# Ledger of designs, part 95: designed miniproteins, single chains, continued (3)

Each design is a single chain, and the fold is of that chain. pLDDT is the mean over its residues in the fold that is shown.

## One batch from the design tools (miniprotein)

Design m11494
Fold by ESMFold2-Fast:
Structure m11494 (fold): chain A 61 residues (1-61)
Amino acid sequence: GREERLRRAIEIAKRNLQEIGLGRVSEAMDKTRQELEEEGIRLSKEELEQAVIAAARELGA
């Protein structure tokens, strides 16, 4: 369901934030969106932003 998609988005966002860097959050978000779309996962703009924020918090940001 939606919770599982958000959890997956957080995992992907964490990886992309670690690879790209917390200073380039918009690029990490775009890459996360692309990877989610590749997996057939559709999120709203707001849900994607929520996932990226949650990922950054889990990384200690």
Scores: mean pLDDT 82

Design m11495
Fold by ESMFold2-Fast:
Structure m11495 (fold): chain A 67 residues (1-67)
Amino acid sequence: TMEERLEEAGRRGQEAWDRLVKLAESQPSDEEARKALIDYLKGLGMSDDGAETAAETMLKRVKEKKK
């Protein structure tokens, strides 16, 4: 069902998010974390602009959780 698809997509999204957060946290600086996230997202087929926007959003969320 669509409900099952949404639940599965949510789980995959959460797993991907947790992976990206750990990738960002493992980098020595915010700048290197941003580059790593952009490279990863571009590898998944995202546009340059999309990858930059997504990486910026992810870094903001990581910083908000630390504060």
Scores: mean pLDDT 72

Design m11496
Fold by ESMFold2-Fast:
Structure m11496 (fold): chain A 58 residues (1-58)
Amino acid sequence: SEIDKKLEEKKEELGKKFYEEIEKLKKKYSGDELLDKANELSLKVLEELEKFREELEK
């Protein structure tokens, strides 16, 4: 379906952004602080994907 296709494209876009942001975090943080920041970023990415899915279903 078109909704599924758009969702998959958004997932790929967010995955690329996640990778780029993690690389930036690695330059500023290390150890447990890096893991904490990475977890925060992961949650934000999941929230953005969920909001995008909800918008497509409206």
Scores: mean pLDDT 82

Design m11497
Fold by ESMFold2-Fast:
Structure m11497 (fold): chain A 70 residues (1-70)
Amino acid sequence: SSSYQEEIKKLQPLADKGDVEAQTKLGMYLMKLGKYDEAIEWYEKALEIDPENTVAAINLGVTVGIKKSL
């Protein structure tokens, strides 16, 4: 939705600076918009910084699963 696009716009500069929470939230909004490849990239970036990040790991697995079913 348009509200997801506004949240993406707000999170982008924080995610670009390495904020792991912003990277995982950005991935979640991209996933909700069907932008699975972009979502996967942000979850992978979050896991590069915090390899034990449960939110990023779970959402990466879910997003990859959705993409494989398409």
Scores: mean pLDDT 86

Design m11498
Fold by ESMFold2-Fast:
Structure m11498 (fold): chain A 103 residues (1-103)
Amino acid sequence: SVEEVIEEIKKVFEEAIERIKGASLAEQKKIVEETTKKVVELILKAEGLSQAELDEIYDVIMLEIQRLAERLLAEGVPTAEIAKLAAEMANRVQDALDEVAAK
């Protein structure tokens, strides 16, 4: 269900935000990449979702990316690096949602 997919996505981001705390920049980038891969995999495994449900997943992910960005900022990551990581994650998420919508 869309609710189960959203709950799993939120858990992935919550775990990532906690792991970022006190991590080095290199480890933070690795955590963001691992988080992106997990979120993309959850989207691609989602079957039978309507466009409205995919749009709901997108909205949730954009809010979670904002929360992740706020944590990276609190940890002293440069704003330019945060913007790059957030944009790369958002683009890969959009690509995954577009792939599912085309089915």
Scores: mean pLDDT 89

Design m11499
Fold by ESMFold2-Fast:
Structure m11499 (fold): chain A 57 residues (1-57)
Amino acid sequence: MEDEIARLEQQAVDAARAGDLETAQRYKQQAVDLAGDRADEVGADLDQSIALAQQRA
């Protein structure tokens, strides 16, 4: 599960960097859903990573 969450996190950031915010948000939601007890942590980290990826573009 941890490896799958990490993969979804990377895909969300990659999508955000490419400008595909809808795809980035979908991958974020999938990662959060899989995280269970870590959902708040994963969600917060991804929100920050997506925002930073957008600022660099």
Scores: mean pLDDT 79

Design m11500
Fold by ESMFold2-Fast:
Structure m11500 (fold): chain A 61 residues (1-61)
Amino acid sequence: MELIEKLVELREKNKVSQEEADKIAEAVQNRDAEKLREILSKIPGVTEEEIEEIVELLKKS
């Protein structure tokens, strides 16, 4: 739940495209922390701190 809420906020604040949103969802479903980090790092306005918080939430899921 926490992970999904954080991802929704990030997507809304940074105007993430549907294509990028789909890639994020796939990485979350596959629990692929490295792919998720790669996708998030390409989104303008997302900080490294935000990425690490989201990745840690994925690992705890």
Scores: mean pLDDT 78

Design m11501
Fold by ESMFold2-Fast:
Structure m11501 (fold): chain A 62 residues (1-62)
Amino acid sequence: MLKELADKIKELFPTLSEEEAEEIARKLLQEGFKLSEASDVEFEIAAAKAYIELTGKGPVVV
């Protein structure tokens, strides 16, 4: 589960390291995110919010 979600996050933000992608994935799972129940848009929004919270950067930069 964690690795699958981290792989999807890395596909969305390909310049992220594996470690950064796993951190975002852990945050999403801790918040109750379910990849199997989410649309692509819901996933992108959730991942972008987690990215901003963890890195302090806007979703337009990777």
Scores: mean pLDDT 73

Design m11502
Fold by ESMFold2-Fast:
Structure m11502 (fold): chain A 51 residues (1-51)
Amino acid sequence: MTPAERVLRAALELRNADGSDKPLTEYLPEAAKRLGLSDEAVEEALRRIRG
């Protein structure tokens, strides 16, 4: 599993726990921070969501 895939999974868990209607993209930085991953992993995850 790539770092971007790990960030996406963690972001989905955070969004589900938050119970909010916010876009998944708003949870990517917090997910990466919790996993100890860099901003590059967030950017790659964002690219996968958008294209």
Scores: mean pLDDT 79

Design m11503
Fold by ESMFold2-Fast:
Structure m11503 (fold): chain A 104 residues (1-104)
Amino acid sequence: GGLEEAEELALKAAKEGARAAKASKSPQAVAAATAAAIAAIGAAAGARIGKRAGRPEMAARDAEGAARAAEAAAERADEEGSKEARKAAELAREAAEAGRRAAE
């Protein structure tokens, strides 16, 4: 379901962030990719906690916050030009969106 998808995407974003760090030509691009991966994990965790607590509005709020953080990180990764950092940011954004849908 949507929650499982959000967790899977968050884990993929974290793995791509680690690859971006290893292949990085810019510490700023690595920082942006790492921030995006953390935001994606936060979105997945927020969705899970909200559903478990029976408070979907809380899960949706946390997922929206994570989505904004992922978008900011994606913009910074694009500015630095690292394709690995950009991919990690894109996956983080998708995970945040999936978390928001799961909270519905």
Scores: mean pLDDT 65

Design m11504
Fold by ESMFold2-Fast:
Structure m11504 (fold): chain A 85 residues (1-85)
Amino acid sequence: GEKEKALEEAIKYLEKALEAAKKGDGEKAIEYLKKAGEYLSKAQLPLEVGQEISDYMVEALNALTEGDYEKAAEYLEKALELLKK
């Protein structure tokens, strides 16, 4: 359904954000992370999962803005692991 498609797009953009972060492309990583956030809002995740994912994405964004790509990648991987469960 629409929620499932939104979740798949969110995962896709989080994977692109992770790849960009691993390459040191902070600008593209932030762009993809913002796209992932838009799709996660449409996915209507359960409250408990949605809050945990949101926390990881905020930490990843903060790390990207600080140029800490290793820390950003760690939080993006945690978000992806939780979403793929």
Scores: mean pLDDT 86

Design m11505
Fold by ESMFold2-Fast:
Structure m11505 (fold): chain A 61 residues (1-61)
Amino acid sequence: SEALRAAIEAAVEATMKLIKAAVDRLYGSGEEKEKAKKEFEEAAREAQAATEAELAALAAA
């Protein structure tokens, strides 16, 4: 379904953003690490929301 496809795409995007934020946190400079911490927290919330939407779309399929 269209909704399921969109939910999967959003989940993939959120996961990739989370991975990038984690890498930036591990390997960045001091200032970059602080920024990366906030981005990691934001990306984690986005990934959770995307996963919930994906599960809801799967339940409706």
Scores: mean pLDDT 76

Design m11506
Fold by ESMFold2-Fast:
Structure m11506 (fold): chain A 57 residues (1-57)
Amino acid sequence: SEAQRLLDEAIRLIKEAIEKKNYEALHYATQAAVYALRGDIEKAREYLEKAKEILKK
C-alpha cells in the first residue's frame, strides 16, 4: 500500500537523521511515519518531503 511505502521510506530517513545527528530532519521524518501509520497520505508525503530536503541539497 502507499501508506506502507511511505512508512518504510520514513523509517529509512529516521535512521539517516540519527546517523547524521540532524534532529530537524528526525522531527519531520518521525511526523511522516506517524501520519503514514494513521493513513494520512497527504501529510505523510508533506513531512517526508521536508525531511528529504533537510537531508539532501
Scores: mean pLDDT 87

Design m11507
Fold by ESMFold2-Fast:
Formats: sequence, structure tokens, C-alpha cells
Structure m11507 (fold): chain A 67 residues (1-67)
Amino acid sequence: MSLEEVREKAGEIGRALREGDLERAVELARELQKDGLISEETIEAIERGDYEAAERGLLEGYLKVAD
């Protein structure tokens, strides 16, 4: 997955979380997880609506691709 694709998906996940669309947020997060960019803990944070923990994990994934 490209850096731009990761950025786009992370942005969509953040938007879905803010809108309360947890199903959409998890769907997009699972795509990032398939590429090893985010952890299961980040997906669990999304599932429980922990916005701060979810965004932290997404940022870590973005920085991992940008390295």
C-alpha cells in the first residue's frame, strides 16, 4: 500500500470514528492491518470507540510507511 493510500484510509477512518460509523472504521482499519501497518490493539480501540487510542495507532502506522 502506498503512503498516499495509507493517508487517505487513515483520514477516512478518523472521519468515520467522528461520525460514529464504527463498522466503516473497522473495515478500513482491517485493510491497513492486512499490510502490517496497524496492530490488533488499534482495531480494538476503533471497535470500542476510543478515538485517541485509534488515532495514535493510525499515526504510528503512517509513520512506519513514511520511514
Scores: mean pLDDT 76

Design m11508
Fold by ESMFold2-Fast:
Structure m11508 (fold): chain A 88 residues (1-88)
Amino acid sequence: KVEEIVKRIKELHEEAVRLSREFDAQLAAGAPLEELQATIDRLEAVYDEIVKLSEELEKLGAPFDVLLDTGAYVMSAATLLATARKAL
């Protein structure tokens, strides 16, 4: 169901934001590289799931406005991941 996938994408985006904040806090605290990398790996897994669900919405023929809104979450998660990777 389209609404269930949209809800899951929103939940995953909230998790991506949480992980990004966790990464920033770890970086500020001088956490070891392996701990920072573990947070990036988790953020990457969340991003990959958002992308997969977005592709599933396209296959289901979701309305353009739904695809546009979920595309914004994909781009937001991609930016968070890229920003974290650049900090290493």
Scores: mean pLDDT 89

Design m11509
Fold by ESMFold2-Fast:
Structure m11509 (fold): chain A 54 residues (1-54)
Amino acid sequence: HMEFEGLESLQDLVDYARAALAAGDPRAKELLRHFAETSADPEVQARAREALAG
């Protein structure tokens, strides 16, 4: 759970932030930017950038 699910939890956080951004939460942009710039996972980065762009 700790190591492997850690990366999977980032997917959940990105999905949460994407939904929050769509709902108009300005904090969601900060969360998505954080994922895009600090995550070493290219899939997480791509999802975060996609959410920020649209």
Scores: mean pLDDT 71

Design m11510
Fold by ESMFold2-Fast:
Structure m11510 (fold): chain A 60 residues (1-60)
Amino acid sequence: MFRLTVRTPDEDTARAVAAALRERYPDARVSVEGNTLVIETDRSVEAAIGIALEAIGLAL
């Protein structure tokens, strides 16, 4: 299991980004802890990094 965390500006942004990631990557576990996204996947490190980079792009 690969785990990455992504900080967003606020909790509303974190929830919106989490919803978008869950739709695009249904096999990944995306959870929200305040303004922080926790992304977990069993696929690969590259998959985890890719999902995290998309989360950063959506939070901008």
Scores: mean pLDDT 81

Design m11511
Fold by ESMFold2-Fast:
Structure m11511 (fold): chain A 73 residues (1-73)
Amino acid sequence: KELEEKFKKTIEELRKLGAEDEAEKLEKQRETLLKNFERIAPSLSPDLREEIYQGILESQLKKAEEALKAAKE
């Protein structure tokens, strides 16, 4: 929930800075990873499912935050 909100805010900030292409690229990358996760999720244990899902959200947020820092320079 918080990770999803932070990602959305970071993408909105990127768009406001004129980094529209980078924002779109990050959104598509996150969407692709989540779609791939949905395909394998039924074969995973509940613990691994949660761990991988949170890992995707955290890694994608970190990428978006790094892109925002670069755009502010």
Scores: mean pLDDT 81

Design m11512
Fold by ESMFold2-Fast:
Structure m11512 (fold): chain A 86 residues (1-86)
Amino acid sequence: MTAVLTVKNANVGAAIAAMGAGVDAELGGGEAEVKVEGSTVTVTVKGANDEGVAALVQMGLGMEKGGGKVTIERKGDTLTITVTAP
């Protein structure tokens, strides 16, 4: 499965946390790629297992509790988590 976490309006703390979630997902057996464009951080994990997917979902939910807006969408073998920070 491919899991994608996109964080918009990311501050430094949110960016570091998203990168940490990507590394944790990679240690769980996936391949993580992190892309930073301005205030947007995108973490793509290919070959994500249940642990890797859970790490990205938990990161998104944590940002929602911090006042962000989270959308989770699954299309076939791809899970997309989009977070807009306040």
Scores: mean pLDDT 73

Design m11513
Fold by ESMFold2-Fast:
Structure m11513 (fold): chain A 85 residues (1-85)
Amino acid sequence: MKSLEEILHELAELAARYLPPDKQAEVFSLLVEFRKAYAAGDREKAIEALKKAYDIMVQAFKELGDEEAIERVKKLYEEAIKLIK
């Protein structure tokens, strides 16, 4: 099972490799927001930031027609939620 840091790293790598620069920057900002909220003990805000990053990535990969990337992002999101809930 992947650690939370490994999951966040894989999400960041997927964004860096495949998303356009504007969407990439937005996802990175949300992952930073997630880390800050989680470190502060604000799990609700952490989950909100992660869900926003997930929604951006899924929509971007849907526009690219990359079904495999959508499935990978979904699995990473579900694993992260299990670790923080």
Scores: mean pLDDT 85

Design m11514
Fold by ESMFold2-Fast:
Structure m11514 (fold): chain A 79 residues (1-79)
Amino acid sequence: MKISKEDIEEFKKKARELADKYPLAQSVIDALEKYEKGEISESEFYARLVGAILDALVDDSPEARKFREILLELLKKIE
């Protein structure tokens, strides 16, 4: 399963707009950048992504809800 470079860049752009208010968004951006650089495996990247989704699901903040929507858009692009 491979995410396109364009889909990664779109996700990072949306997540960066939220990162100042929601640190979990920055953590996922960092994981994506490490994955693009080959510093972490695809399986490690997906483990971090799933962890971020689970953390966002237990957070009732408006920022967490917006981040969940951004994460779901990224997941829909993963085939």
Scores: mean pLDDT 76

Design m11515
Fold by ESMFold2-Fast:
Formats: structure tokens, C-alpha cells, sequence
Structure m11515 (fold): chain A 74 residues (1-74)
């Protein structure tokens, strides 16, 4: 399911960020939460809604920020 895929991606992001800089983990967890929420909205609607797209884009921005901060700290 999309939710299972989103959860796996979120867990992978958190694990990668935690390995580089544990202090960036809360930001990575927020990105993962938004990604899972977007996937849940898509599954309920049966389509990529504007709301789900916005959440996915926000998740991507936060994920990029978390990784950039973690990599800078490493």
C-alpha cells in the first residue's frame, strides 16, 4: 500500500539522519509524518489531491533540510 511505502521511506530517512546527527531526528520524524499523512489522504481519496500533493512537497522540503543539517554536523 502507499501508506506502507511511505512508512518505509520515513523509517529509512529517520535512520539515516540519526546515524549522521541525532539532533536532526525530530525534523526527520516530522517529514516522515507528513509523508505518511499524504499517503493516507491519497488512499482514502483514490487520487492525488491538491492537499496530499502539498503535504508530500512539504515532507520533501523538511526531509531535505533534515539531511542537509545532519550532513553538515557529520
Amino acid sequence: SLVEQARALAEGLVARVEALDPSAVPLAREAGRLLVEAAELIERAGELTPEARRLAEEAQRLADEALARAEAAA
Scores: mean pLDDT 85

Design m11516
Fold by ESMFold2-Fast:
Structure m11516 (fold): chain A 84 residues (1-84)
Amino acid sequence: MIEEAEKALAEAREKLREARKLAEETGNEEARKLVLEAEEELGLAEIALAIAKKTNDEEMYKTAIELAKKAIELAEKAIELAKK
């Protein structure tokens, strides 16, 4: 579980980095908004992972993975809009 959560957060960070770069380069307002939403979801995922590691809570690891996946989805939508 911990490896899956850490991998999901790493993937989310990488997608968010790409989304931020494209939103900044294109100046697309909707893409920038989705980047901010993805940053919020990633922040929540990082908090959930920290709690899960401290408490060894399997449900918190699942929450961290779910939040990281939401961040990835938002970042991918931002990338799509920035290319439009």
Scores: mean pLDDT 85

Design m11517
Fold by ESMFold2-Fast:
Structure m11517 (fold): chain A 82 residues (1-82)
Amino acid sequence: SQAELDAIKAAADALRAWFTKKASELAKKDPSIKPYLQQAVDEVTRLADEARRSRDPLEAARLAQRAADLAQKALKEAEKRL
């Protein structure tokens, strides 16, 4: 449904904004992790944009979930390096 696609798009946009802010905060604590976090932000942004452009709710949900999983993994790895 259109409502389902709109919800997935909103969730993907929110995830991208949240992760970008969180990555920036961690990079301020230790600049050495900035290249790693920037690569993760770029990949999450790409997946979120693909989810946003998808016209298939199942594909959009799958891409949004991959973005969320990647963001969570990147934060855990960054925390281990701090």
Scores: mean pLDDT 85

Design m11518
Fold by ESMFold2-Fast:
Structure m11518 (fold): chain A 87 residues (1-87)
Amino acid sequence: LMEEAEKKHKEALELAAKAEEALAEGKVLEALELYKEALEKYYEALKAKIKAEAAKGKADEEKLLAELDKQKKEALEYLEEKIKEAE
């Protein structure tokens, strides 16, 4: 779980870097799509980290995962709306 969280976090950072490069080149749609992928990977990393901490008895897994899922849905819906605007 911790190893998976680290992998997903690294993938999120790489996608975010590509998004920033695309944005610097004026490729707004491509940048937004890459930011969406980065955000999805980041939330998966957080989910894996929450599960790892819960396994150590340090977190309420069910409560934190429910809140994370809600935040992820809201953030992704907002980003999808911005992608439509950029098209």
Scores: mean pLDDT 76

Design m11519
Fold by ESMFold2-Fast:
Structure m11519 (fold): chain A 60 residues (1-60)
Amino acid sequence: AAPTAAERAAAEAAYAAARATIEARFEGELRDALLAALDATAASGDPAQIVHTAALLAGA
């Protein structure tokens, strides 16, 4: 089923928060790898997976 507006908004917020956290907490190759994984998940277009993976990557 197509994502709702609320699900898309939650995924966008999770992506933005995770990206900011990764950029603030990590450096070098690890930062680049985490950002690449976050971007790959966002490219999938699955809001639930984006929210879940964003939280995991920001906490790594």
Scores: mean pLDDT 81

Design m11520
Fold by ESMFold2-Fast:
Structure m11520 (fold): chain A 55 residues (1-55)
Amino acid sequence: RAAALAAARAAAEEAVARGDPLGALRKGIEALVAAGFSREEAIEAAFAILKELGA
């Protein structure tokens, strides 16, 4: 789980740098769900990551 969160954060940072925060959210949610998070957990984690990045 920690590795999936780190990967989602790295992907979000790259997408935000490209000006695509919605793409970062979508990819983060999909990656976390694939790693065994529920859709609700994945959505909350992805939003928390984007909020931390100031997006």
Scores: mean pLDDT 75

Design m11521
Fold by ESMFold2-Fast:
Structure m11521 (fold): chain A 58 residues (1-58)
Amino acid sequence: GAELKDIAEALAKMYGVDPDEVLKLLKKLLEGEISAEELAEKLGIEPTTVKAIVKKLK
């Protein structure tokens, strides 16, 4: 399966954001510290994309 770091790097490349920041936000999302909607807003992506990623990581 895809590692969390690999997913963060792929998203960073696709959306032009820092991969370390994406990884940090994904970890906070999985720990319940932020919502999928908040992560989507911070990265400038669709909430449905974030929810699909979370389903693959759980």
Scores: mean pLDDT 76

Design m11522
Fold by ESMFold2-Fast:
Structure m11522 (fold): chain A 62 residues (1-62)
Amino acid sequence: MEEARRKALEHYQKALENVAKKDYESAAKHFRQAAEYFRLAGDEERAEVFRKNAEILEKQAK
C-alpha cells in the first residue's frame, strides 16, 4: 500500500513535467500509471480522476 502510493506520486510528478513540456502523450501514460497505483493503494477516487485525465490528454495528443 505505501509503496503503491509512492509510485503513484512519482508517476504523477512525471505526468506534470510532461504536461509542462506539452508532451501530452507521455503525460497521459504517466497519469494512467498513477491511476493504477492509486487504485492499488485503495484510493479509488483519485485513481478515477487520473484515468479520466489520461483519456482527455490522449485525445488531445492526436
Scores: mean pLDDT 82

Design m11523
Fold by ESMFold2-Fast:
Parts: sequence; structure tokens; C-alpha cells
Structure m11523 (fold): chain A 69 residues (1-69)
Amino acid sequence: EEEKRKAILDAVFAVLEQLDLTPEQREILEKMRASKDIDEQVKLLQELLSKLTPEQRAKVLDVIGEALA
């Protein structure tokens, strides 16, 4: 569902802004925000998650789980 995916992405954006991201990671985040295609945003999110530390990734996954509840 598009509304559910948007809610997850909005929650992810909020937590990612609070993380100490590298310039490369921040560039991916800004590309996600600029995208008008939810599927493209999800692909960029997967790329960003692969570049996060295990601790940062855990925080993002926790927020996704919270948004799904």
C-alpha cells in the first residue's frame, strides 16, 4: 500500500536526519527526498542501509517496525 510505504519512508527520513551520516550517505538521503517515485525511494533506502553501521541500521529498522505497528 502506497500510504503505508510513505509512512515508513517519512519515519526513516526523520531518524536518518538524527544520525551522524557521512557526506556520501547524506547525498543518498537527499536523492531519496527529491524522488517522486516511492519504488525509487525504496531502492535508494536499501543502498543507504548497506552503507550504514550496524548500530545506525538497527535504529532505522526499529523505526520501520514502529511505523508498521
Scores: mean pLDDT 77

Design m11524
Fold by ESMFold2-Fast:
Structure m11524 (fold): chain A 87 residues (1-87)
Amino acid sequence: MVTLTMSEQQMIDYIMQWNNMDPSSPAARAQARGIIDQMVANGDLTRIVIGDDVYYQMQVNPDWLNMQISYATGNQRDAIQWILDMV
């Protein structure tokens, strides 16, 4: 397991990419924030505040992600690759 720390903008972009959302849509961006809030409430994500900046931490298994990317398609494949490039 590796701890991945993402800025609020990176986390929003990741959730939007994973869910095939329109990145130009303010409504989709608001929905992605709602998903992030739910993930924090469920313990899947840790919200961290450093000064005025918000970050999110998640636990990732790079071996599991490398396995998952082999059968992921489209937006989910791109999202997994983005995570792998960060760890």
Scores: mean pLDDT 79

Design m11525
Fold by ESMFold2-Fast:
Parts: structure tokens; sequence; C-alpha cells
Structure m11525 (fold): chain A 87 residues (1-87)
């Protein structure tokens, strides 16, 4: 839902990563296309910030796979930059 996406992204920008993953996990179920790829990238980055490497890798691989399946080079670049900024 748009409301869940907005809440998740706001939490992410504010550094509230536990709240961000809660809302973003629900938001991805209702998302598609490039929007879903971006939400999966944010979810992977948030889990990196939380130290949950296994979940971070899982969501990152899902985001990359969906971007490749759609031939979405812009989405793939967004995933790369979002994860790089999470460090």
Amino acid sequence: AEELEEKGLKAFEEGNYEEAVKYLEKAIEESSGERRIRLLAYLAAAYLKLGDVAKAVGYALRAIGEALDLGNDEGLEFVRETLRKAL
C-alpha cells in the first residue's frame, strides 16, 4: 500500500531501520515493477544497517534478479547505489 511505502521510506530516511523493515516488508507484497525493485533495495540496505546480513543478502539478490528479469538497467543501478551507500 502507498501508506506503508511512505511510512517505510520515511523511517529509512530517519535512520529508524527496524520500523523501516516492518513497513517495507508489507509494502513489497503490494508493489510491482521498478517500484518493487526499489523497495527491495531499501529493505536490503535497512537489514545491512541492522546487521542482519543473511536477510540483507536475500533481499539484495531478489532486487537484482527482478531488475534483470525486467531488463531494467535503471533499477539495477539504483540497487547498486542504495547498497553501496548502506556500506
Scores: mean pLDDT 83

Design m11526
Fold by ESMFold2-Fast:
Order: structure tokens, then C-alpha cells, then sequence
Structure m11526 (fold): chain A 58 residues (1-58)
């Protein structure tokens, strides 16, 4: 993926963590992580972002 695509994926992953900390639902968090993955985040990076977002919510 291009650097712009990778940056977009990283931004969406970070947004999922922020929204998780603010009490976003599992569905919302998963949707954002899937969008980050489509934007250019690897499966491993997407899994870490999901785990971080769920941890922030808890």
C-alpha cells in the first residue's frame, strides 16, 4: 500500500481506540477496524488496534 493508504489505516485504527475509550460499542469499534484494514492496515496491525480499542473501553 502507498504511504498515504498506510497513514489512513493507522488514523482509523487510532480513532477506534479513542472511541473505545469513550464507550463506543463493539460493533462501532469493529467497523472502524475493518475500514482501517481496507485502507491499508495489515491483519496483525488491525488485530492489535481492535485489542487496544477494547482494552480502552473496558
Amino acid sequence: ASEEQKEAGERLGALAVILGGQGASDEEIRRLVEEAKKAGLSDEEAERALAAALQARA
Scores: mean pLDDT 77

Design m11527
Fold by ESMFold2-Fast:
Structure m11527 (fold): chain A 101 residues (1-101)
Amino acid sequence: GPETWVTTVEVLEPVDPARVREMVLALAEGAATLGRPVRLHLVAADAASYAALEEAGREAEERYGIEVTVTRAPDAEAARALAAQYDAEADATAAGIRAAR
């Protein structure tokens, strides 16, 4: 079957919830056009961004059938570290598949 496409987005500063929604839905729509399973990791550095990402992520799951995970970090540095960890895990999975071929 097709490989799962994985991407991570971090929100490091408080943003307008409407802008968060626009960005998340645009990413989900683009990802849905790939014709493969999609997993989106969203990381927030503050409570307001976390709430906005949870609402937008839920709407993206319902509308586009993608998997969304929302994680709250205590600050921007921790949010960057978490995003890097998700990217590294996705890369390691892809490398493992290539090595098995």
Scores: mean pLDDT 74

Design m11528
Fold by ESMFold2-Fast:
Structure m11528 (fold): chain A 100 residues (1-100)
Amino acid sequence: MEELEKLLEEAKKEGMEEAAEAIESAIELAKKYGKWELAVEIARLSLEGARAVEAVEKGEAEKSEVLEIQRRIALLLAEILGLEAGEDDTFAELAARYEA
Protein backbone atom coordinates (compact mmCIF):
# COMPACT_ATOMS: atom_id res chain seq x y z
CA MET A 1 0.00 0.00 0.00
CA GLU A 2 1.09 3.59 -0.66
CA GLU A 3 0.66 4.36 3.06
CA LEU A 4 3.38 1.82 3.95
CA GLU A 5 5.78 3.43 1.45
CA LYS A 6 5.13 6.88 2.97
CA LEU A 7 5.63 5.60 6.53
CA LEU A 8 8.87 3.84 5.53
CA GLU A 9 10.17 7.04 3.86
CA GLU A 10 9.25 9.06 6.99
CA ALA A 11 11.15 6.62 9.25
CA LYS A 12 14.23 6.77 7.00
CA LYS A 13 14.15 10.59 6.80
CA GLU A 14 13.93 10.86 10.61
CA GLY A 15 16.83 8.41 11.11
CA MET A 16 14.61 5.87 12.89
CA GLU A 17 16.53 2.81 11.66
CA GLU A 18 14.75 0.24 13.89
CA ALA A 19 11.31 1.59 12.88
CA ALA A 20 12.34 1.50 9.19
CA GLU A 21 13.45 -2.16 9.51
CA ALA A 22 10.19 -3.05 11.29
CA ILE A 23 8.16 -1.39 8.51
CA GLU A 24 10.15 -3.22 5.79
CA SER A 25 9.54 -6.53 7.60
CA ALA A 26 5.81 -5.71 7.90
CA ILE A 27 5.69 -5.06 4.12
CA GLU A 28 7.28 -8.48 3.44
CA LEU A 29 4.77 -10.19 5.76
CA ALA A 30 1.89 -8.37 4.03
CA LYS A 31 3.19 -9.57 0.62
CA LYS A 32 3.32 -13.17 1.88
CA TYR A 33 0.04 -13.27 3.88
CA GLY A 34 -2.02 -10.57 2.11
CA LYS A 35 -2.91 -8.68 5.33
CA TRP A 36 -1.97 -5.16 4.24
CA GLU A 37 -4.21 -3.36 6.77
CA LEU A 38 -2.37 -5.03 9.68
CA ALA A 39 0.99 -4.12 8.13
CA VAL A 40 -0.07 -0.45 7.97
CA GLU A 41 -1.01 -0.55 11.67
CA ILE A 42 2.37 -2.13 12.55
CA ALA A 43 4.15 0.60 10.55
CA ARG A 44 2.25 3.39 12.33
CA LEU A 45 2.93 1.85 15.75
CA SER A 46 6.64 1.40 14.89
CA LEU A 47 6.97 5.13 14.17
CA GLU A 48 4.92 6.00 17.29
CA GLY A 49 7.13 3.67 19.35
CA ALA A 50 10.34 5.27 18.07
CA ARG A 51 8.97 8.72 18.95
CA ALA A 52 7.85 7.47 22.38
CA VAL A 53 11.38 6.13 23.06
CA GLU A 54 12.80 9.58 22.22
CA ALA A 55 10.21 11.23 24.52
CA VAL A 56 11.17 8.85 27.39
CA GLU A 57 14.87 9.68 26.85
CA LYS A 58 13.97 13.40 27.14
CA GLY A 59 11.96 12.75 30.33
CA GLU A 60 8.69 13.68 28.58
CA ALA A 61 7.00 10.24 28.66
CA GLU A 62 6.81 7.06 30.76
CA LYS A 63 8.42 3.74 29.77
CA SER A 64 4.97 2.11 30.07
CA GLU A 65 3.89 3.94 26.88
CA VAL A 66 6.70 2.25 24.90
CA LEU A 67 5.82 -1.17 26.37
CA GLU A 68 2.13 -0.76 25.42
CA ILE A 69 3.08 0.11 21.82
CA GLN A 70 5.44 -2.92 21.65
CA ARG A 71 2.64 -5.17 22.97
CA ARG A 72 0.26 -3.92 20.24
CA ILE A 73 2.88 -4.56 17.53
CA ALA A 74 3.38 -8.13 18.81
CA LEU A 75 -0.38 -8.80 18.69
CA LEU A 76 -0.64 -7.45 15.12
CA LEU A 77 2.28 -9.67 14.05
CA ALA A 78 0.47 -12.67 15.53
CA GLU A 79 -2.71 -11.71 13.61
CA ILE A 80 -0.81 -11.53 10.29
CA LEU A 81 0.57 -15.03 10.96
CA GLY A 82 -2.76 -16.38 12.19
CA LEU A 83 -1.04 -17.32 15.46
CA GLU A 84 -1.72 -16.72 19.13
CA ALA A 85 1.15 -14.63 20.55
CA GLY A 86 3.77 -16.77 22.32
CA GLU A 87 2.22 -20.08 21.14
CA ASP A 88 4.37 -20.94 18.10
CA ASP A 89 8.11 -21.02 17.23
CA THR A 90 7.35 -19.15 13.99
CA PHE A 91 6.05 -16.20 16.02
CA ALA A 92 9.30 -16.11 18.04
CA GLU A 93 11.38 -16.21 14.82
CA LEU A 94 9.41 -13.31 13.31
CA ALA A 95 9.64 -11.27 16.53
CA ALA A 96 13.44 -11.72 16.38
CA ARG A 97 13.45 -10.34 12.81
CA TYR A 98 11.90 -7.07 14.09
CA GLU A 99 14.26 -6.78 17.08
CA ALA A 100 17.34 -6.44 14.81
Scores: mean pLDDT 72

Design m11529
Fold by ESMFold2-Fast:
Structure m11529 (fold): chain A 87 residues (1-87)
Amino acid sequence: SVTPEAQKYYDLGKEAFKKKNYDEAIEYYDKALEIDPTFAEAWYNRGEAYMKQKNYKEAVESFTKALMLDPNNKKAWENYQKAKKKL
């Protein structure tokens, strides 16, 4: 289960992402993941932010972590394939 502190940083990351502040979003997702490295949704949203930056290597790494933790995340699988095609 996700701690309230990890959830707080994750929510701040999502807010930054909505504002298109992708660097800030990644910093908040990294803080959430430092607290809870098993937070699959934080890995997935980190990958989405790297996709927006066209940083496909880091996107692949993030989606790989998300899929290790939640192999049924269809969106992570689809975005993993999209990122890999850009490498």
Scores: mean pLDDT 93

Design m11530
Fold by ESMFold2-Fast:
Structure m11530 (fold): chain A 86 residues (1-86)
Amino acid sequence: SSRRVAELISRLIGAGMAGDAERVRELARELAELIGEEEALRLAETAVRFGIGTAELEREVGAMSEEEAERVIEELERAREELREE
């Protein structure tokens, strides 16, 4: 049973990363039968939120021009250099 729980959690994370909300809900229902509804819903919410964050990051990076991406990289490198000066 613990192996099945781990497998369902892995699939749930994958569905969240893919942005497949319906698949997340389906897997959460299956998981609820094994670990309880409250815990399964919490994991499903976490997976959806993680997927939204990933999709927003991909959209933001994919929407940037090469020039804008280079500026962001330069800003991140400057921030890292400032942190190294301590």
Scores: mean pLDDT 68

Design m11531
Fold by ESMFold2-Fast:
Structure m11531 (fold): chain A 62 residues (1-62)
Amino acid sequence: TFIGEAEVDGVKVTGTLTGLDLTVTFEKPLSGDLKKKAEEAGRKAALESALKALKEQLEKAL
């Protein structure tokens, strides 16, 4: 499981990647353009967390 955190207009956004399932959670209910921006930020944070973990594993193995 990989977890990344971000903020969009003061709202905390958490992206979680478990296996192939990517979930984005907000501290407050969001709608419209703000929700879309927060979902994008959460997905990016989760993927960046996974990429960092992969890079650390590869650097240790090489």
Scores: mean pLDDT 77

